# Designs tried in a protein design run: designed miniproteins, single chains, continued (2). Part 6

Each design is a single chain, and the fold is of that chain. pLDDT is the mean over its residues in the fold that is shown.

## One batch from the design tools (miniprotein)

Design m4175
Fold by ESMFold2-Fast:
Structure m4175 (fold): chain A 76 residues (1-76)
Amino acid sequence: MEIEIDPLNARVGEPIVVTNLSPDETLHLEVPAEGFRATVPPGGSVTLTFTRAGEYDLVVSAAGQPPIRVPVLVTA
């Protein structure tokens, strides 16, 4: 699993880009606190924007690999 999440510290309304750097692997992105789910295809990206300050866990999973949790801090 190869991913880039930028930035990990964001302000409310600031876009956070999740990029799947894998050439042949689809990633599943979940933000459980928001009820958000997305599929990120190989070489694709998805953009997240948070409307409330807080600490959010981004859960990224791929087939055959354990999921990873990436904390993102969103400040007002």
Scores: mean pLDDT 83

Design m4176
Fold by ESMFold2-Fast:
Structure m4176 (fold): chain A 95 residues (1-95)
Amino acid sequence: EKWKEVIKALVEGNFDKAIEILREHADDPFARELLALVEDIKKRGATIDDIASLLYIISKRYNIEDEIVKILKEMGKDELLDRFKALRKAYEAAR
């Protein structure tokens, strides 16, 4: 699944890998939109909040919030997991 490979690349901070995968799927409008966001974030220097925001966008598009939580736990990315959960809570409270 392309989304799973993109998520792992973003979580590892490997933006070049994420960009490569997204370019291979340029026929998908969402992949083109996500590609532009990843390229912009890479150019200005990625923050942990930028990565958490990208993961949240992907999670909502594919309804895979629980799978992203599992990946972050398995990879020991506790700070990124906390930021992701905080974003989800904030968006749920704003709905």
Scores: mean pLDDT 81

Design m4177
Fold by ESMFold2-Fast:
Structure m4177 (fold): chain A 78 residues (1-78)
Amino acid sequence: SEAVEAAKLAPTDPEKAVEELAKLLESEDPETRIEAAMYLALMASEGIRVAEEPLRKALEDEIPEVRTIAGAGLGNLK
């Protein structure tokens, strides 16, 4: 999946990983947005603060699962 490929960048370039995952949050495919939100939330749980902004945007998603994942990820940054 595109989200998995983007997440693989996190160990060497977390800013680029977040940027690519943020783009996937704009996908028309709900599964892709759920996966992108999951990886962004995981990065947030590891203290990667650049994940905060796209997670805040994901709180406005149409899919309840994306919103729930985004909220959990943001909670880990506080």
Scores: mean pLDDT 84

Design m4178
Fold by ESMFold2-Fast:
Structure m4178 (fold): chain A 110 residues (1-110)
Amino acid sequence: GDADKVKEYGAKLGKAVVEGNSKEASQYTIELSESLGVPIDRDAVLNASVVQSAYFSTRSLIESSRRGDTESSKEGSLAMSKEVGVEVEESSPPDLSATVAGGGAMTKGL
């Protein structure tokens, strides 16, 4: 992922969570996950109640993103997706030579 974008959205998500703005927190969670290339159900995350239930996973995502740690941020985004009940079994195989099928699916699967 783009580390500068991850830091930007991580900071915005952190501010929204601290201010209790569930709607903005949901939106920045989507933007951050997409910047990390993590598949996410936008409609599930836009439900403000799921961001509250995923607070601890969201906090971990914020913390790693603020550091520009894209790997830990991807893990945090996946943990958040599980907490909100968005178990996408999208096997995004990392760094496979089958980029024609995998890369196209990742770009269009969002």
Scores: mean pLDDT 59

Design m4179
Fold by ESMFold2-Fast:
Structure m4179 (fold): chain A 55 residues (1-55)
Amino acid sequence: MKHLSDAELGEKFGVSPATVRQWRAGKIKVPEELWPILIDEAVEELREAVLKVTK
């Protein structure tokens, strides 16, 4: 999420910025329940790119 800070993303999901940082580092999996929110908070172009990759 290049358009959201760790603190802002953490507030959106109700987690600490440290947890968001671990998600970005791939140390912890983001729950699938949060994926629609994650996509919605991203840029529209990013959403289209994700759909292209995930067939």
Scores: mean pLDDT 63

Design m4180
Fold by ESMFold2-Fast:
Structure m4180 (fold): chain A 85 residues (1-85)
Amino acid sequence: SEKFKRVLKAAGYKNENDVLKSIVDLLLEIFDKYPEEEARKRKNAILDTAIDIAKYYNSQKLIDKLEELKGLETKEELEAFREKL
């Protein structure tokens, strides 16, 4: 939505892909810092919050990508997702 694009620019993001890159980079840091089970729990909490925000702004593309990201379980899968962005 146009409102979401304005919010992203105000937060220093060019588009939804920049937001996804920042989220994935944060998740990769979490997987480096915490044991795998704890990292997955933290990942899911962060992504649930991000999905709620994306739903509030009606960003279907971001919702779909965040839901895909929520289904990933390993650091290697997160790195592969990051490379496709």
Scores: mean pLDDT 84

Design m4181
Fold by ESMFold2-Fast:
Structure m4181 (fold): chain A 107 residues (1-107)
Amino acid sequence: MLEEQIEIVRKAIQEIAPELADEIIDYIRENLDDPDIQALIASLYHYYLLSQQGDKRAKAYVYLLVGELLRKIGRDEEARRAYEKALELAKEVGDETTIKLAEEKLK
C-alpha cells in the first residue's frame, strides 16, 4: 500500500538525513504523479527492506537513492555526503555498478 511504502521510505531517510525527513516526505507527497518519484519510492522501499536483512549492496543503494531525493529538494551538500557514503559502502562489497553510479553523481 502507498502509505506503508512512504512510512518505510521515511525510516530510510531518518537514518541518513533525520533533520530533512519531513521536508523530503512532503516533496514526495506533492510529486506522487511524477513517474521518477514513483520509481524512487518503489526502489527505496525495496532496497531499504533488503538492507534491514543485512544486504550490504542494498545498503549502498539506499544511500544513493536518498542522495537523489536530497538533490531534488536542493540539499546539494547533504546529497553529496550521501553519494560519498554510497561509494564507500559499494567499494567495500565490490558492487561495480553502484560504484560507477555514485562516482557519476559526484562529478
Scores: mean pLDDT 87

Design m4182
Fold by ESMFold2-Fast:
Structure m4182 (fold): chain A 87 residues (1-87)
Amino acid sequence: SAEAEALVDELLEEFRRRLEEWLAAHPDASVAEIRAEADALLQEALARLVARLREMGLSREEIQAYAQRFAREFEDYVDKLIAEREA
């Protein structure tokens, strides 16, 4: 649904920003530390996403699909940030 798509995009923007703010505060962070923080943020984001999608009345299959898309897009963003730092 358009509402579910908007929620995914909103949470991706929020959690990408939170990761960028953490990276700005930790300029010497190792790749392992960045991945650990990203994993913690991803778990928080997924819990919030799943709860909100459930409240919207989405099916388990739809919730799973949106959660998988969110995880993939967030992980791709983390990989991009790490690559930019290594360049």
Scores: mean pLDDT 89

Design m4183
Fold by ESMFold2-Fast:
Structure m4183 (fold): chain A 105 residues (1-105)
Amino acid sequence: GPALEAARAEAVTAIGKEMQKAASEGLRYADELPLEEAIKKTEEMVKKALDNAIQASDEAAQRAVEAGVDPETAQKLRDELVNSAKQAAEQLLETIREYAERKAA
């Protein structure tokens, strides 16, 4: 319903911003730092972005329940958002690693 879709849209926007920030910082680290340090800093930034994405997912589920969505449906939304964020974080880390390795070669 409208409340579930609003909660999803807000969470997707917040998670997207976190991943974009991590991507920008990771690319900057790859450009400015030695390979090993760039990878370590990117891993730290991606972990922080994922932690923030999980928080946004939890907050979205809570807002959905407060808006009248059943708790099971809200929990499924949270789990879907967290799973998507984890996959995005893994893909982002691999992309930055490959970029950093190509720059170091």
Scores: mean pLDDT 90

Design m4184
Fold by ESMFold2-Fast:
Structure m4184 (fold): chain A 74 residues (1-74)
Amino acid sequence: SIERLTELILSLPKEKFDELVKLADELMKQGKTIEEIGAEIRRKLVELGYTEVEDADPLDVLVALFLAEQKRKK
């Protein structure tokens, strides 16, 4: 669920969270689709040991990242 993905992303160390946001921004500038961006963020989370996201919908992963970013902005 998007809620679980958002909580997982919020649990990341700030350095790792910032890496995901930067990756998404760079892929957007390259003209990647929202699905491709979500898939790359999912891949990065799996590399960081969060294997539970491997089967997550790429769009849900991207939405969860944006929701987590909004919650961290204060």
Scores: mean pLDDT 83

Design m4185
Fold by ESMFold2-Fast:
Structure m4185 (fold): chain A 71 residues (1-71)
Amino acid sequence: EDIDAVIEEAARLGEKAGVPPEVFARHARDMLERGVPGSVAVTATALLAVGVNIEKELDPERAERSLAELR
């Protein structure tokens, strides 16, 4: 697996969602360390980014709580 590419893509998705890139990069790293395949880690990160964007539109306070839990 190209671990660096997976972490970089996760960081890019987080940044696009308005999340500090380190948050999603750390999440992807944790998934890879637990043996999750890179493709699954990227997909999970993309779904989290979509969820964050939806929460920001509907409930900004809930979005802040969700982001804090990802740290």
Scores: mean pLDDT 70

Design m4186
Fold by ESMFold2-Fast:
Structure m4186 (fold): chain A 89 residues (1-89)
Amino acid sequence: MQALVLIKQESASSNKITALAAAPISWERLELVMELKIGGKTTKLATQSGSTSARVEVTLDPSQSGTLIARAREPGQPVSAEASLDYKS
């Protein structure tokens, strides 16, 4: 069974990015991680755990650009779902 992940920027000019994840009913726990990829380098921005859902919000530097990646998994298991968003100031 797979988790669901969504990622959004509040508006085209906003530096606030939100990721949401929902777990299948068979999972006891959900981990949501948000990462920023700039060129070949990936930086972890935030991690949130939940039982049925998790939410992460990050505020980026307005001068930054890159790809935001949200990944959801059951703890200790491989990534079940991911979503990405290209961020440009």
Scores: mean pLDDT 79

Design m4187
Fold by ESMFold2-Fast:
Structure m4187 (fold): chain A 86 residues (1-86)
Amino acid sequence: DIEKRVEEAVKRVEENKEKIAEFLQKEYGLSEEEAREAAEEIVRRVEGLGKQIIELAKEGKTELAKEMAEKLEKEVKELVEAAEKT
């Protein structure tokens, strides 16, 4: 289920937004404010991409939507795991 997979990826990045901000501060030397804004932008971009993937699936572009969902899941997993280690 592409929609469920996308929703889980979005939820995962939203739930880890604060940890992602801390990771960005440590990794890139951002200020607390810059890191918070960058984390919020990442969440917004993941949400937007998720919406596009769901729309593609609804249009019958199932294979493309599946490939994009798998890529989104992988990127979110890698980001969250990096943030959790911080």
Scores: mean pLDDT 85

Design m4188
Fold by ESMFold2-Fast:
Structure m4188 (fold): chain A 87 residues (1-87)
Amino acid sequence: MEEELEKAEEELKILKTEYKVEIPEELIEKYFPEALETVEKLAPELPKELKEKIAYLLAIQMALHELAVKEGKTVVEGSEADPSVTG
């Protein structure tokens, strides 16, 4: 489980670095309570610390989804596009 969390954090770090994705903390905070409730329901036996970490990752994922939907609808706030699309 800790290994899965570390892999997820590393993947998010790569996404932030490679795609210049900056996730607003406000969006994470918006989804964090719901994510925490979900984690507690699915894995009540986990330590509070792990529940909070998993909930934070889930909240990030929910925030990313909302950002992707917003960007997909308008696209106007400059996707600094990946230059390797022509392969």
Scores: mean pLDDT 66

Design m4189
Fold by ESMFold2-Fast:
Structure m4189 (fold): chain A 86 residues (1-86)
Amino acid sequence: SQKLISRLIGLGLRAIGILLETKDEKIIRGAQKLLDAVMLMLRDPSKESIEKAKKIVEEVLKEMSDNPELQELAKEILEIADELLK
């Protein structure tokens, strides 16, 4: 769906925004992983790439449990990934 791809691009831009605003190395690593997952799904929308991207995002959810902004972004990326797998 073109709408899902547009939403995924928007989530990637949000990850870039976090990277530009933060000096915290842990937050930079988390946001970079989320951006990498989004870019993987945009470059290759195959089931294999989407499942790999989901695992990266799930790792960020575990590592960044104390960061609500990264938690929210990660959850929204997972929702789009699940919709792309339908």
Scores: mean pLDDT 88

Design m4190
Fold by ESMFold2-Fast:
Structure m4190 (fold): chain A 66 residues (1-66)
Amino acid sequence: MSAEQRAAADALVRASEAGDAEAAYEAAKQMRALGTPLEDALAAIRRGFEAGGQEAARAAVVALSE
């Protein structure tokens, strides 16, 4: 995983912790645009969900599915 892909994953987790579904959606789109492996993207979404960011995690899944 590249430094840019890791930064996008970290941004997704932070957005989820903040309850910011829009920021989580944009971070997931960035992860997809950078070619982040699906397993790493799903791991970041899982961490966000565990932090209580259920809505943000859902937004991220939608972004990865488009």
Scores: mean pLDDT 79

Design m4191
Fold by ESMFold2-Fast:
Formats: sequence, C-alpha cells, structure tokens
Structure m4191 (fold): chain A 98 residues (1-98)
Amino acid sequence: HKAALEARRKQAISELDELYKRLEHIARTAAALAKENPEFRPLANRLREMKRKLDDVRSQLKEAELSTLPSLIELAASLQHEAETVIKEAEDAIERAR
C-alpha cells in the first residue's frame, strides 16, 4: 500500500512535469499572438491559469503526507485531463490563425 502510493506520487509528478513543459510552449505562442490579435487574449489568459493550477498541484504532491496522497493523485488526474483539453483547443486556435 505505502510503496504503491509513493510510486503513484512519483508517476503523477512526472506526468504533470511533462504536461507543464507542453503547456509552457503553447502558452508562449498564444501570448505572442495575443499581442497582435486581441481575440487570442482569452486563450492566453486561460493557458496562464492552467499553468498556475498545474504548478500548485505539483508542489502539493511533492510535500503531501501519505494520508492526503490518494485525493491529490485523483486531483492531478482530473487536472491532467483538463490541461490536455485546453492544449488541444489552443493548438486548434493557433492552426486556424495561420
């Protein structure tokens, strides 16, 4: 049980770290587009908010006690799904701007 929870924590942190890198890259592109086209401002703001949420949960996972890990791991999984959706929407919006 304890070893399995620690393994899940390590995996969740790794997955969020990789997702944060992808989000950072797309957020930089959206921010640049928002400077030239106001229509991209809501997208840039949404990506910035998503980065903040990921960083917060990642920090919580690193410091969490075993008793709080299951709920934080579930929160991380939910946030990962939300971030994947936001990234996909951002990629589609940027492609249309070409």
Scores: mean pLDDT 84

Design m4192
Fold by ESMFold2-Fast:
Structure m4192 (fold): chain A 78 residues (1-78)
Amino acid sequence: MRAALEADINAAMKLLGESVADLALKTSPAPDLVKQYQELWQKKFAALEAGDSQSAQQYFEQAQQTLKEIEEIKQKLK
């Protein structure tokens, strides 16, 4: 459980890191959305570890919404 959660967080950050590295090189406000996405994923896994499935679901939905915002910014960067 704990090791699996750490692996999932690491995998999510790896995938995010590739698109974020490109975005961060071009825009200074981009780090705020990236930080928000990382914090939401960490809170989701922390809530799952604590057995709080309601909070975990909420953080997961917020993380997906933040990812869409990052994708929209990347599209605007052409």
Scores: mean pLDDT 64

Design m4193
Fold by ESMFold2-Fast:
Structure m4193 (fold): chain A 92 residues (1-92)
Amino acid sequence: SEGEEALREAAELLAELAEESEDFEVQVRLDLALMGIGVSLTAIRRGADVREELERAAEILEKTAEFLEEAGDLESAERLRRKAEELRRLAE
């Protein structure tokens, strides 16, 4: 489904950003977000509402972006916010 594909792309972005980071706290926060996206994908496979899981994933990405912005990584924060907006658009 388009929603599942978008969640996989969000997971790939989070993994990429974690590998690029030199900051252990940033890496941990990105890994926690990645685990959250994995939970949403598992929930969808178990018959959960795709829209609700996309909205939950978007919130995870938005909170992670806020943390990255506070850590000084404005570019990665903007990339996560754009992906969150895509997920919210798919949830409508």
Scores: mean pLDDT 89

Design m4194
Fold by ESMFold2-Fast:
Order: sequence, then C-alpha cells, then structure tokens
Structure m4194 (fold): chain A 64 residues (1-64)
Amino acid sequence: LEEAARRLREAAARAGLDEAAAERGYKSVFNGDAEGAQREAARAASLDAEAGAEAGKMWRTGSL
C-alpha cells in the first residue's frame, strides 16, 4: 500500500498527467480503500511508459 501510493505520486509527477487521479488513489490508501489504490497504481504504471513521449509531444505543441 505505502509502495503503491508512493509510486502513484512519482509517476504522476514525472508524466505531468493524471495528477488528480494519483492524489485520489493516495487518499484512498489512507482511507482504507486498498482496491482503489491498486487500480490507480496500475493506471500510473501504464502512463509511466508514455510519460516521456506524451509530455514531450505536449511541450513541442506548446512551442508552436
């Protein structure tokens, strides 16, 4: 649980994506919603793979 919450926050910070979802997942852990926290961790893990490409793409678009 602690590891899942920490990983969620780190993934969201790196990606700049889904920060609200990561925060909700983190709060779910503290409120005893382990299942919700695990689902958000899985989502963060999948987004982690796209983090660099997605963020870079957004910033390149912003440069225009």
Scores: mean pLDDT 55

Design m4195
Fold by ESMFold2-Fast:
Parts: structure tokens; sequence; C-alpha cells
Structure m4195 (fold): chain A 74 residues (1-74)
């Protein structure tokens, strides 16, 4: 799967979770699990999450992504 395909898949999944009433914390847990089990490098994970954050219009999705990004950048 390309970085773009993963970006679109994660964005859609998180937006669907938000629409279903998932909290930022619940989305963070799902996102962390998906990223950790993806097989991508740390740099590729950061790139995917930066793209998701830039394209997300939902504040809960953005909050979840920003928290995981901060963890990866530390």
Amino acid sequence: MSLEEMTESLLKLLEELAAAGASAEQMRIVLRWAVENSGYSREERIEILERVAERSTDPAVRAAVEEVLAELRA
C-alpha cells in the first residue's frame, strides 16, 4: 500500500469513527494501533499522519492525529 493510499484509508476510517460518535481518545487508541502494526518506518508514519492532519476537517480527528504525531516526534 502506498503512503497516499494509507493516508486516505486512515482519514476515511477516522472520519467515519467521529461521525459514529467516537471520542478523540478512542480515535487516538485506534490510530496508534493501526500505525504501530502498519510496518511503515517512523518517518513514513509521520508523513502519513501529517497528511491526515492537513486534510482532516473534524476537530476530534485532528486532536487524535496531533497527539500521536507529538509522540512519534519525541
Scores: mean pLDDT 81

Design m4196
Fold by ESMFold2-Fast:
Structure m4196 (fold): chain A 59 residues (1-59)
Amino acid sequence: RKELEEKLKKAKTRQEYNDVAHEAGERGEADLMREIGLKYFPEQVAGGRAGSAALAAAA
């Protein structure tokens, strides 16, 4: 978790925030992933009914 928080502080681009959110999900840090989504990708979170939306849709 501390490692992900440090990466988040260093992130400056949308892609970097997305990468941190993806890694948080991979590590089971669902609360941190949700926090990043709400803060930096509100449009993707607001589109979901319940639960997670696709936060790593770039490819």
Scores: mean pLDDT 66

Design m4197
Fold by ESMFold2-Fast:
Structure m4197 (fold): chain A 71 residues (1-71)
Amino acid sequence: SLSEAEARLQRLLQSYGADYAALSPEERARFLRLVHDAYLKLLEAKTQEEVDEILRELDGELRRLVQEHRR
């Protein structure tokens, strides 16, 4: 369900809380854009497999952004 997908998204974002706070304003804008794009995809998702894929892709993109910041 969308509510379960939203709960999973919130847990993922909570795990990035400290990382997000350390980002520059430009990097935070990119982080929020990635989250927004993923949320729009979650609204259109019809299966649990699609939800899993969207959240995996988002986690990968957020992880890359955080790793780029730490260099």
Scores: mean pLDDT 87

Design m4198
Fold by ESMFold2-Fast:
Structure m4198 (fold): chain A 72 residues (1-72)
Amino acid sequence: SEKLKEELKRAFKYMDKDGDGKITLEEYREAILEHLPNATDEQIERHFKRLDKDGDGVITLEEMLEALERIF
């Protein structure tokens, strides 16, 4: 969905505080808690790890867009 892709891009830009095209678990947590304030750290970490397939502790916009197309 184009709407979901645009929302994801906006969320990514919000999370990516330094504009390097990568987000950390901490930046991801902040963004998720704005939309789901009752989300647990375990839930957030689990979802982040699904996007971070290589386990390097960061995800790119491209990886998030690919995940969106596979999951939604």
Scores: mean pLDDT 71

Design m4199
Fold by ESMFold2-Fast:
Structure m4199 (fold): chain A 83 residues (1-83)
Amino acid sequence: MTVEATITLPDGTVVSATGSGATLEEAAAEAGRRLAEQLKKLGYDYSARGLGGAIYYAMLLTGETKLSLTLDELEKLGVLAAL
């Protein structure tokens, strides 16, 4: 299974990460890890686990394997995923 997460930052920069795994959760976790690495290079400190959880939760809610979100929307989903 392959997933894609595309995040638009407040400055208009677009960051994309893909993940692959046997399950949606595993694919989302890999996408979250790769996204965290890219965001860290741009000065944003997010956990790989937190981003993976937010991506997984968003995909469960939408039925989509391709996400396009703002960073603010992703943060809100991360808070909901932690509940």
Scores: mean pLDDT 82

Design m4200
Fold by ESMFold2-Fast:
Structure m4200 (fold): chain A 87 residues (1-87)
Amino acid sequence: MSSEEIARELWERYRPRLEAALRARDYAGAQAIVEEMLAEMRRHRVDPDVMERVVVRVLLLASDLGMPEAQLAALTARAQALLREYL
């Protein structure tokens, strides 16, 4: 499978859990779900550029569901730190 196919399957699997956590304002749970998803992508050797596009989708979803700016900034920083580690 391509990196894009793996990323799509993982996004489809994790999105409902992430959306539920965001709607419940469980931002710690939302961060944990994002970290779990990115770890799975890394385990499957998904290309870093594909992972970065998934992070953008996560941040857009979080913004659309009303995640406060401070929490959104923290999630962005954490996701970027994980992507840098993967380099």
Scores: mean pLDDT 86

Design m4201
Fold by ESMFold2-Fast:
Structure m4201 (fold): chain A 78 residues (1-78)
Amino acid sequence: SAAIAEELAEAAARVARAGAEARRLGAVDPEAAARVLELARRARELIAKAMEDPAYAPEAREAAERTLAALEALRAAV
């Protein structure tokens, strides 16, 4: 549906921004930044699958949320 496509596009944008910020913060905490980047990579793969097959949408949403939670933990630590 159009609503799911819009949600997935927003999730992809949020994950991309999280990855960019984690790369910037990697100079301060490389280990925590690497965890955020790995979560972002998995979230991107699941979002791509969900765009092709909506059955993956819940898994993609959870992966995006985990990526953002890891970024917030990284922000709090630096």
Scores: mean pLDDT 85

Design m4202
Fold by ESMFold2-Fast:
Structure m4202 (fold): chain A 84 residues (1-84)
Amino acid sequence: GSMAELEEALREAHEAAGELLELLKENFDKLPKESQEKVLEIVEEVDKKIEEVNSGPKTAEAFRALAEKIREAIERLKKIVEET
């Protein structure tokens, strides 16, 4: 694969991670305890995906899959915030 594809995939994963962190900083402490517990489970799923990427080959596909997992986490977290 091209180096440009790898760099783009890594950039997308980094941007997604930054967006998730910002959403957590703005909302986490404002949520009831039950919602906080659900958010922590989502964060643990992202953490497991990071470990999977860290233990495997460093490919554009791996970083793209990580970005997708983080984007899924962001959407799930937004729903929890909206429902609270």
Scores: mean pLDDT 86

Design m4203
Fold by ESMFold2-Fast:
Structure m4203 (fold): chain A 95 residues (1-95)
Amino acid sequence: MKELLERARSLARELLEAIDNGDVQKAKELFNELVRTVDEIMRELKKAGKEELADELGRLTQRLVQAFNKGDYEAAKQALEELLRVIDRALEELE
């Protein structure tokens, strides 16, 4: 779990940087990897009985997906900032 959360944190930060740099190709690759990583985190959280935290991550990931598909990078950055806060909180709860 902790390694997946740390991976998601790293990917989200890299995605924010790619968006800020206008690197659409890199942003798409990082976005796909982040979504896959968060999906795995949600499965592990549900196994650990952390259903509410899994649902919160799912909601934020859906917002990110919608924003990214629309090319609304400001909304995508807002969703990523919120996602990073939830990931940091999850890391603190597991440590």
Scores: mean pLDDT 85

Design m4204
Fold by ESMFold2-Fast:
Structure m4204 (fold): chain A 94 residues (1-94)
Amino acid sequence: SPEELLREATEEITRAIREAREISKTSQQEANEYLRKQLRRIIRRLLERLPPEEAERILVEAVRRAGERLGLSQQEIDEYVAFALYVFAEVLAE
């Protein structure tokens, strides 16, 4: 169901952002590469189950919820949403 996919994506993105933020303490480049890799995997799984427009909607909502769970500012959440949409566009171009 879309609700179950949203729940799973939220949990995975929450873990990915948390881990990326830990990695960023030693290397911002490695943190960005890690987050991009995790987002690509999550996006591909969504696209296996959903048409692109629905996959994008679930991705954006999952990033927003993950950021809220992590206590991030609205600016930080918006930056993660923008990054996720950039990665989503790259996956669709393949």
Scores: mean pLDDT 91

Design m4205
Fold by ESMFold2-Fast:
Structure m4205 (fold): chain A 96 residues (1-96)
Amino acid sequence: EEERERERQITIVALVAETKGLDLSSLSPSVRVDIKSIKYVLEQLGFDPNDLESVRYFLEKGFAKFLTPAQREALEKAETITSQEEFDALVEEIRA
């Protein structure tokens, strides 16, 4: 369950990072598959997976009944990142 929680936080961070054009190749294959699946669902619902506002709306309203405090913190931190180094550091912090 803790591992699944960390994977959800990393997925949230990665979805936001994609809207900023950041590279996700350092993530595990399983997380990258989850991201592709979520992006596909977003597109089917008429959202742009490269638009931060669309991703934020989906995560807050559509991903789960409600975000946990840790997931919300991950989302807020992800919105502040501007570089690949900041993204990589945030992912490693969540993995720790």
Scores: mean pLDDT 76

Design m4206
Fold by ESMFold2-Fast:
Structure m4206 (fold): chain A 57 residues (1-57)
Amino acid sequence: GPLDPAKEKSSLCAEKLAAELCPQYAADKEKLLQELMKHCPELNEAQARAFVQAFCR
């Protein structure tokens, strides 16, 4: 939906990276969290953690 473009871009970035990188970081979810925040700078830690939990179950 047409929400804040920067916020929506950040969410899509986090979702894509979490889905793509999750198999590589299954044993180190905190490293994945840091990678999401590094590459999607609009994310806070709580949001990044939510994406990791959603896609790395």
Scores: mean pLDDT 73

Design m4207
Fold by ESMFold2-Fast:
Structure m4207 (fold): chain A 80 residues (1-80)
Amino acid sequence: MKERPPAGTYELSGRVVDAAGAGVAGATLTIKQNGEVVGEGTSDAAGNFSVTFTIAEGAEVEGSLTLPAGARGGVGGRRL
């Protein structure tokens, strides 16, 4: 059966990787509690992240991962 996490401060750490196993930089991990953001972390150049957040007893917790959409390096100029 689905157990609720107990109240307390938690630390979530890990690595964001793509389909080739390479680290994904700039990915944002967001932790929500009852629809409110309680923790947020961004992956570094190797894909590593760490997020610290506090959960109330019996709260519904949701994690989401957003890939970097804002850091578009652009395609280099070329002559046609």
Scores: mean pLDDT 66

Design m4208
Fold by ESMFold2-Fast:
Structure m4208 (fold): chain A 92 residues (1-92)
Amino acid sequence: TDELKREAVLQLIDLEALTIKLAREKGDEEAIERAKELTRKAIEALGAGDLKEAKEHLEELKKLGLELASTEEEKKKIEELYKKALELLEKI
C-alpha cells in the first residue's frame, strides 16, 4: 500500500540521518555522499516498484552505518531502523 511505502521512506530517511551524523563525527565526507546516494536509489527503486533493488540499497546503507558506528548503542539503532524498513518493504 502507499501507506507502507511512505512508512518505509520515513525509516530510510531516519537511517540515512543517523548514518550521516556518524560520518560527520568521523569527518568522512565520502560516507556522507554515499549515504545520500544509497538512500536516493532505495527511494527511487521503491517508487518504481522494484522491491529487490530497494532492499539491496537498504542493505548497503545498513552496512555503511554499521562500519561508521563506534558504540553498541549506535549499532543497535542502525539494526533497528534497518529491520523496521525491511519489514515494511516485505509487507508491500
Scores: mean pLDDT 88

Design m4209
Fold by ESMFold2-Fast:
Structure m4209 (fold): chain A 56 residues (1-56)
Amino acid sequence: DKELQELVALVNEYAEAVRNKDVDTANAVLDKLAAKEGMSPEEVAELRAFLDNAAA
């Protein structure tokens, strides 16, 4: 469940950055998640689309 808690924390951080129109922080959060999870650029793009939908 640590993985889920970490993911939820990053999703919340991304949502706050989007709400504040802080593009730099939003991109940094996605890069941080990608680095921690070993994601490819394609997976990062897919995750960004998913998080964007979740933040709406």
Scores: mean pLDDT 73

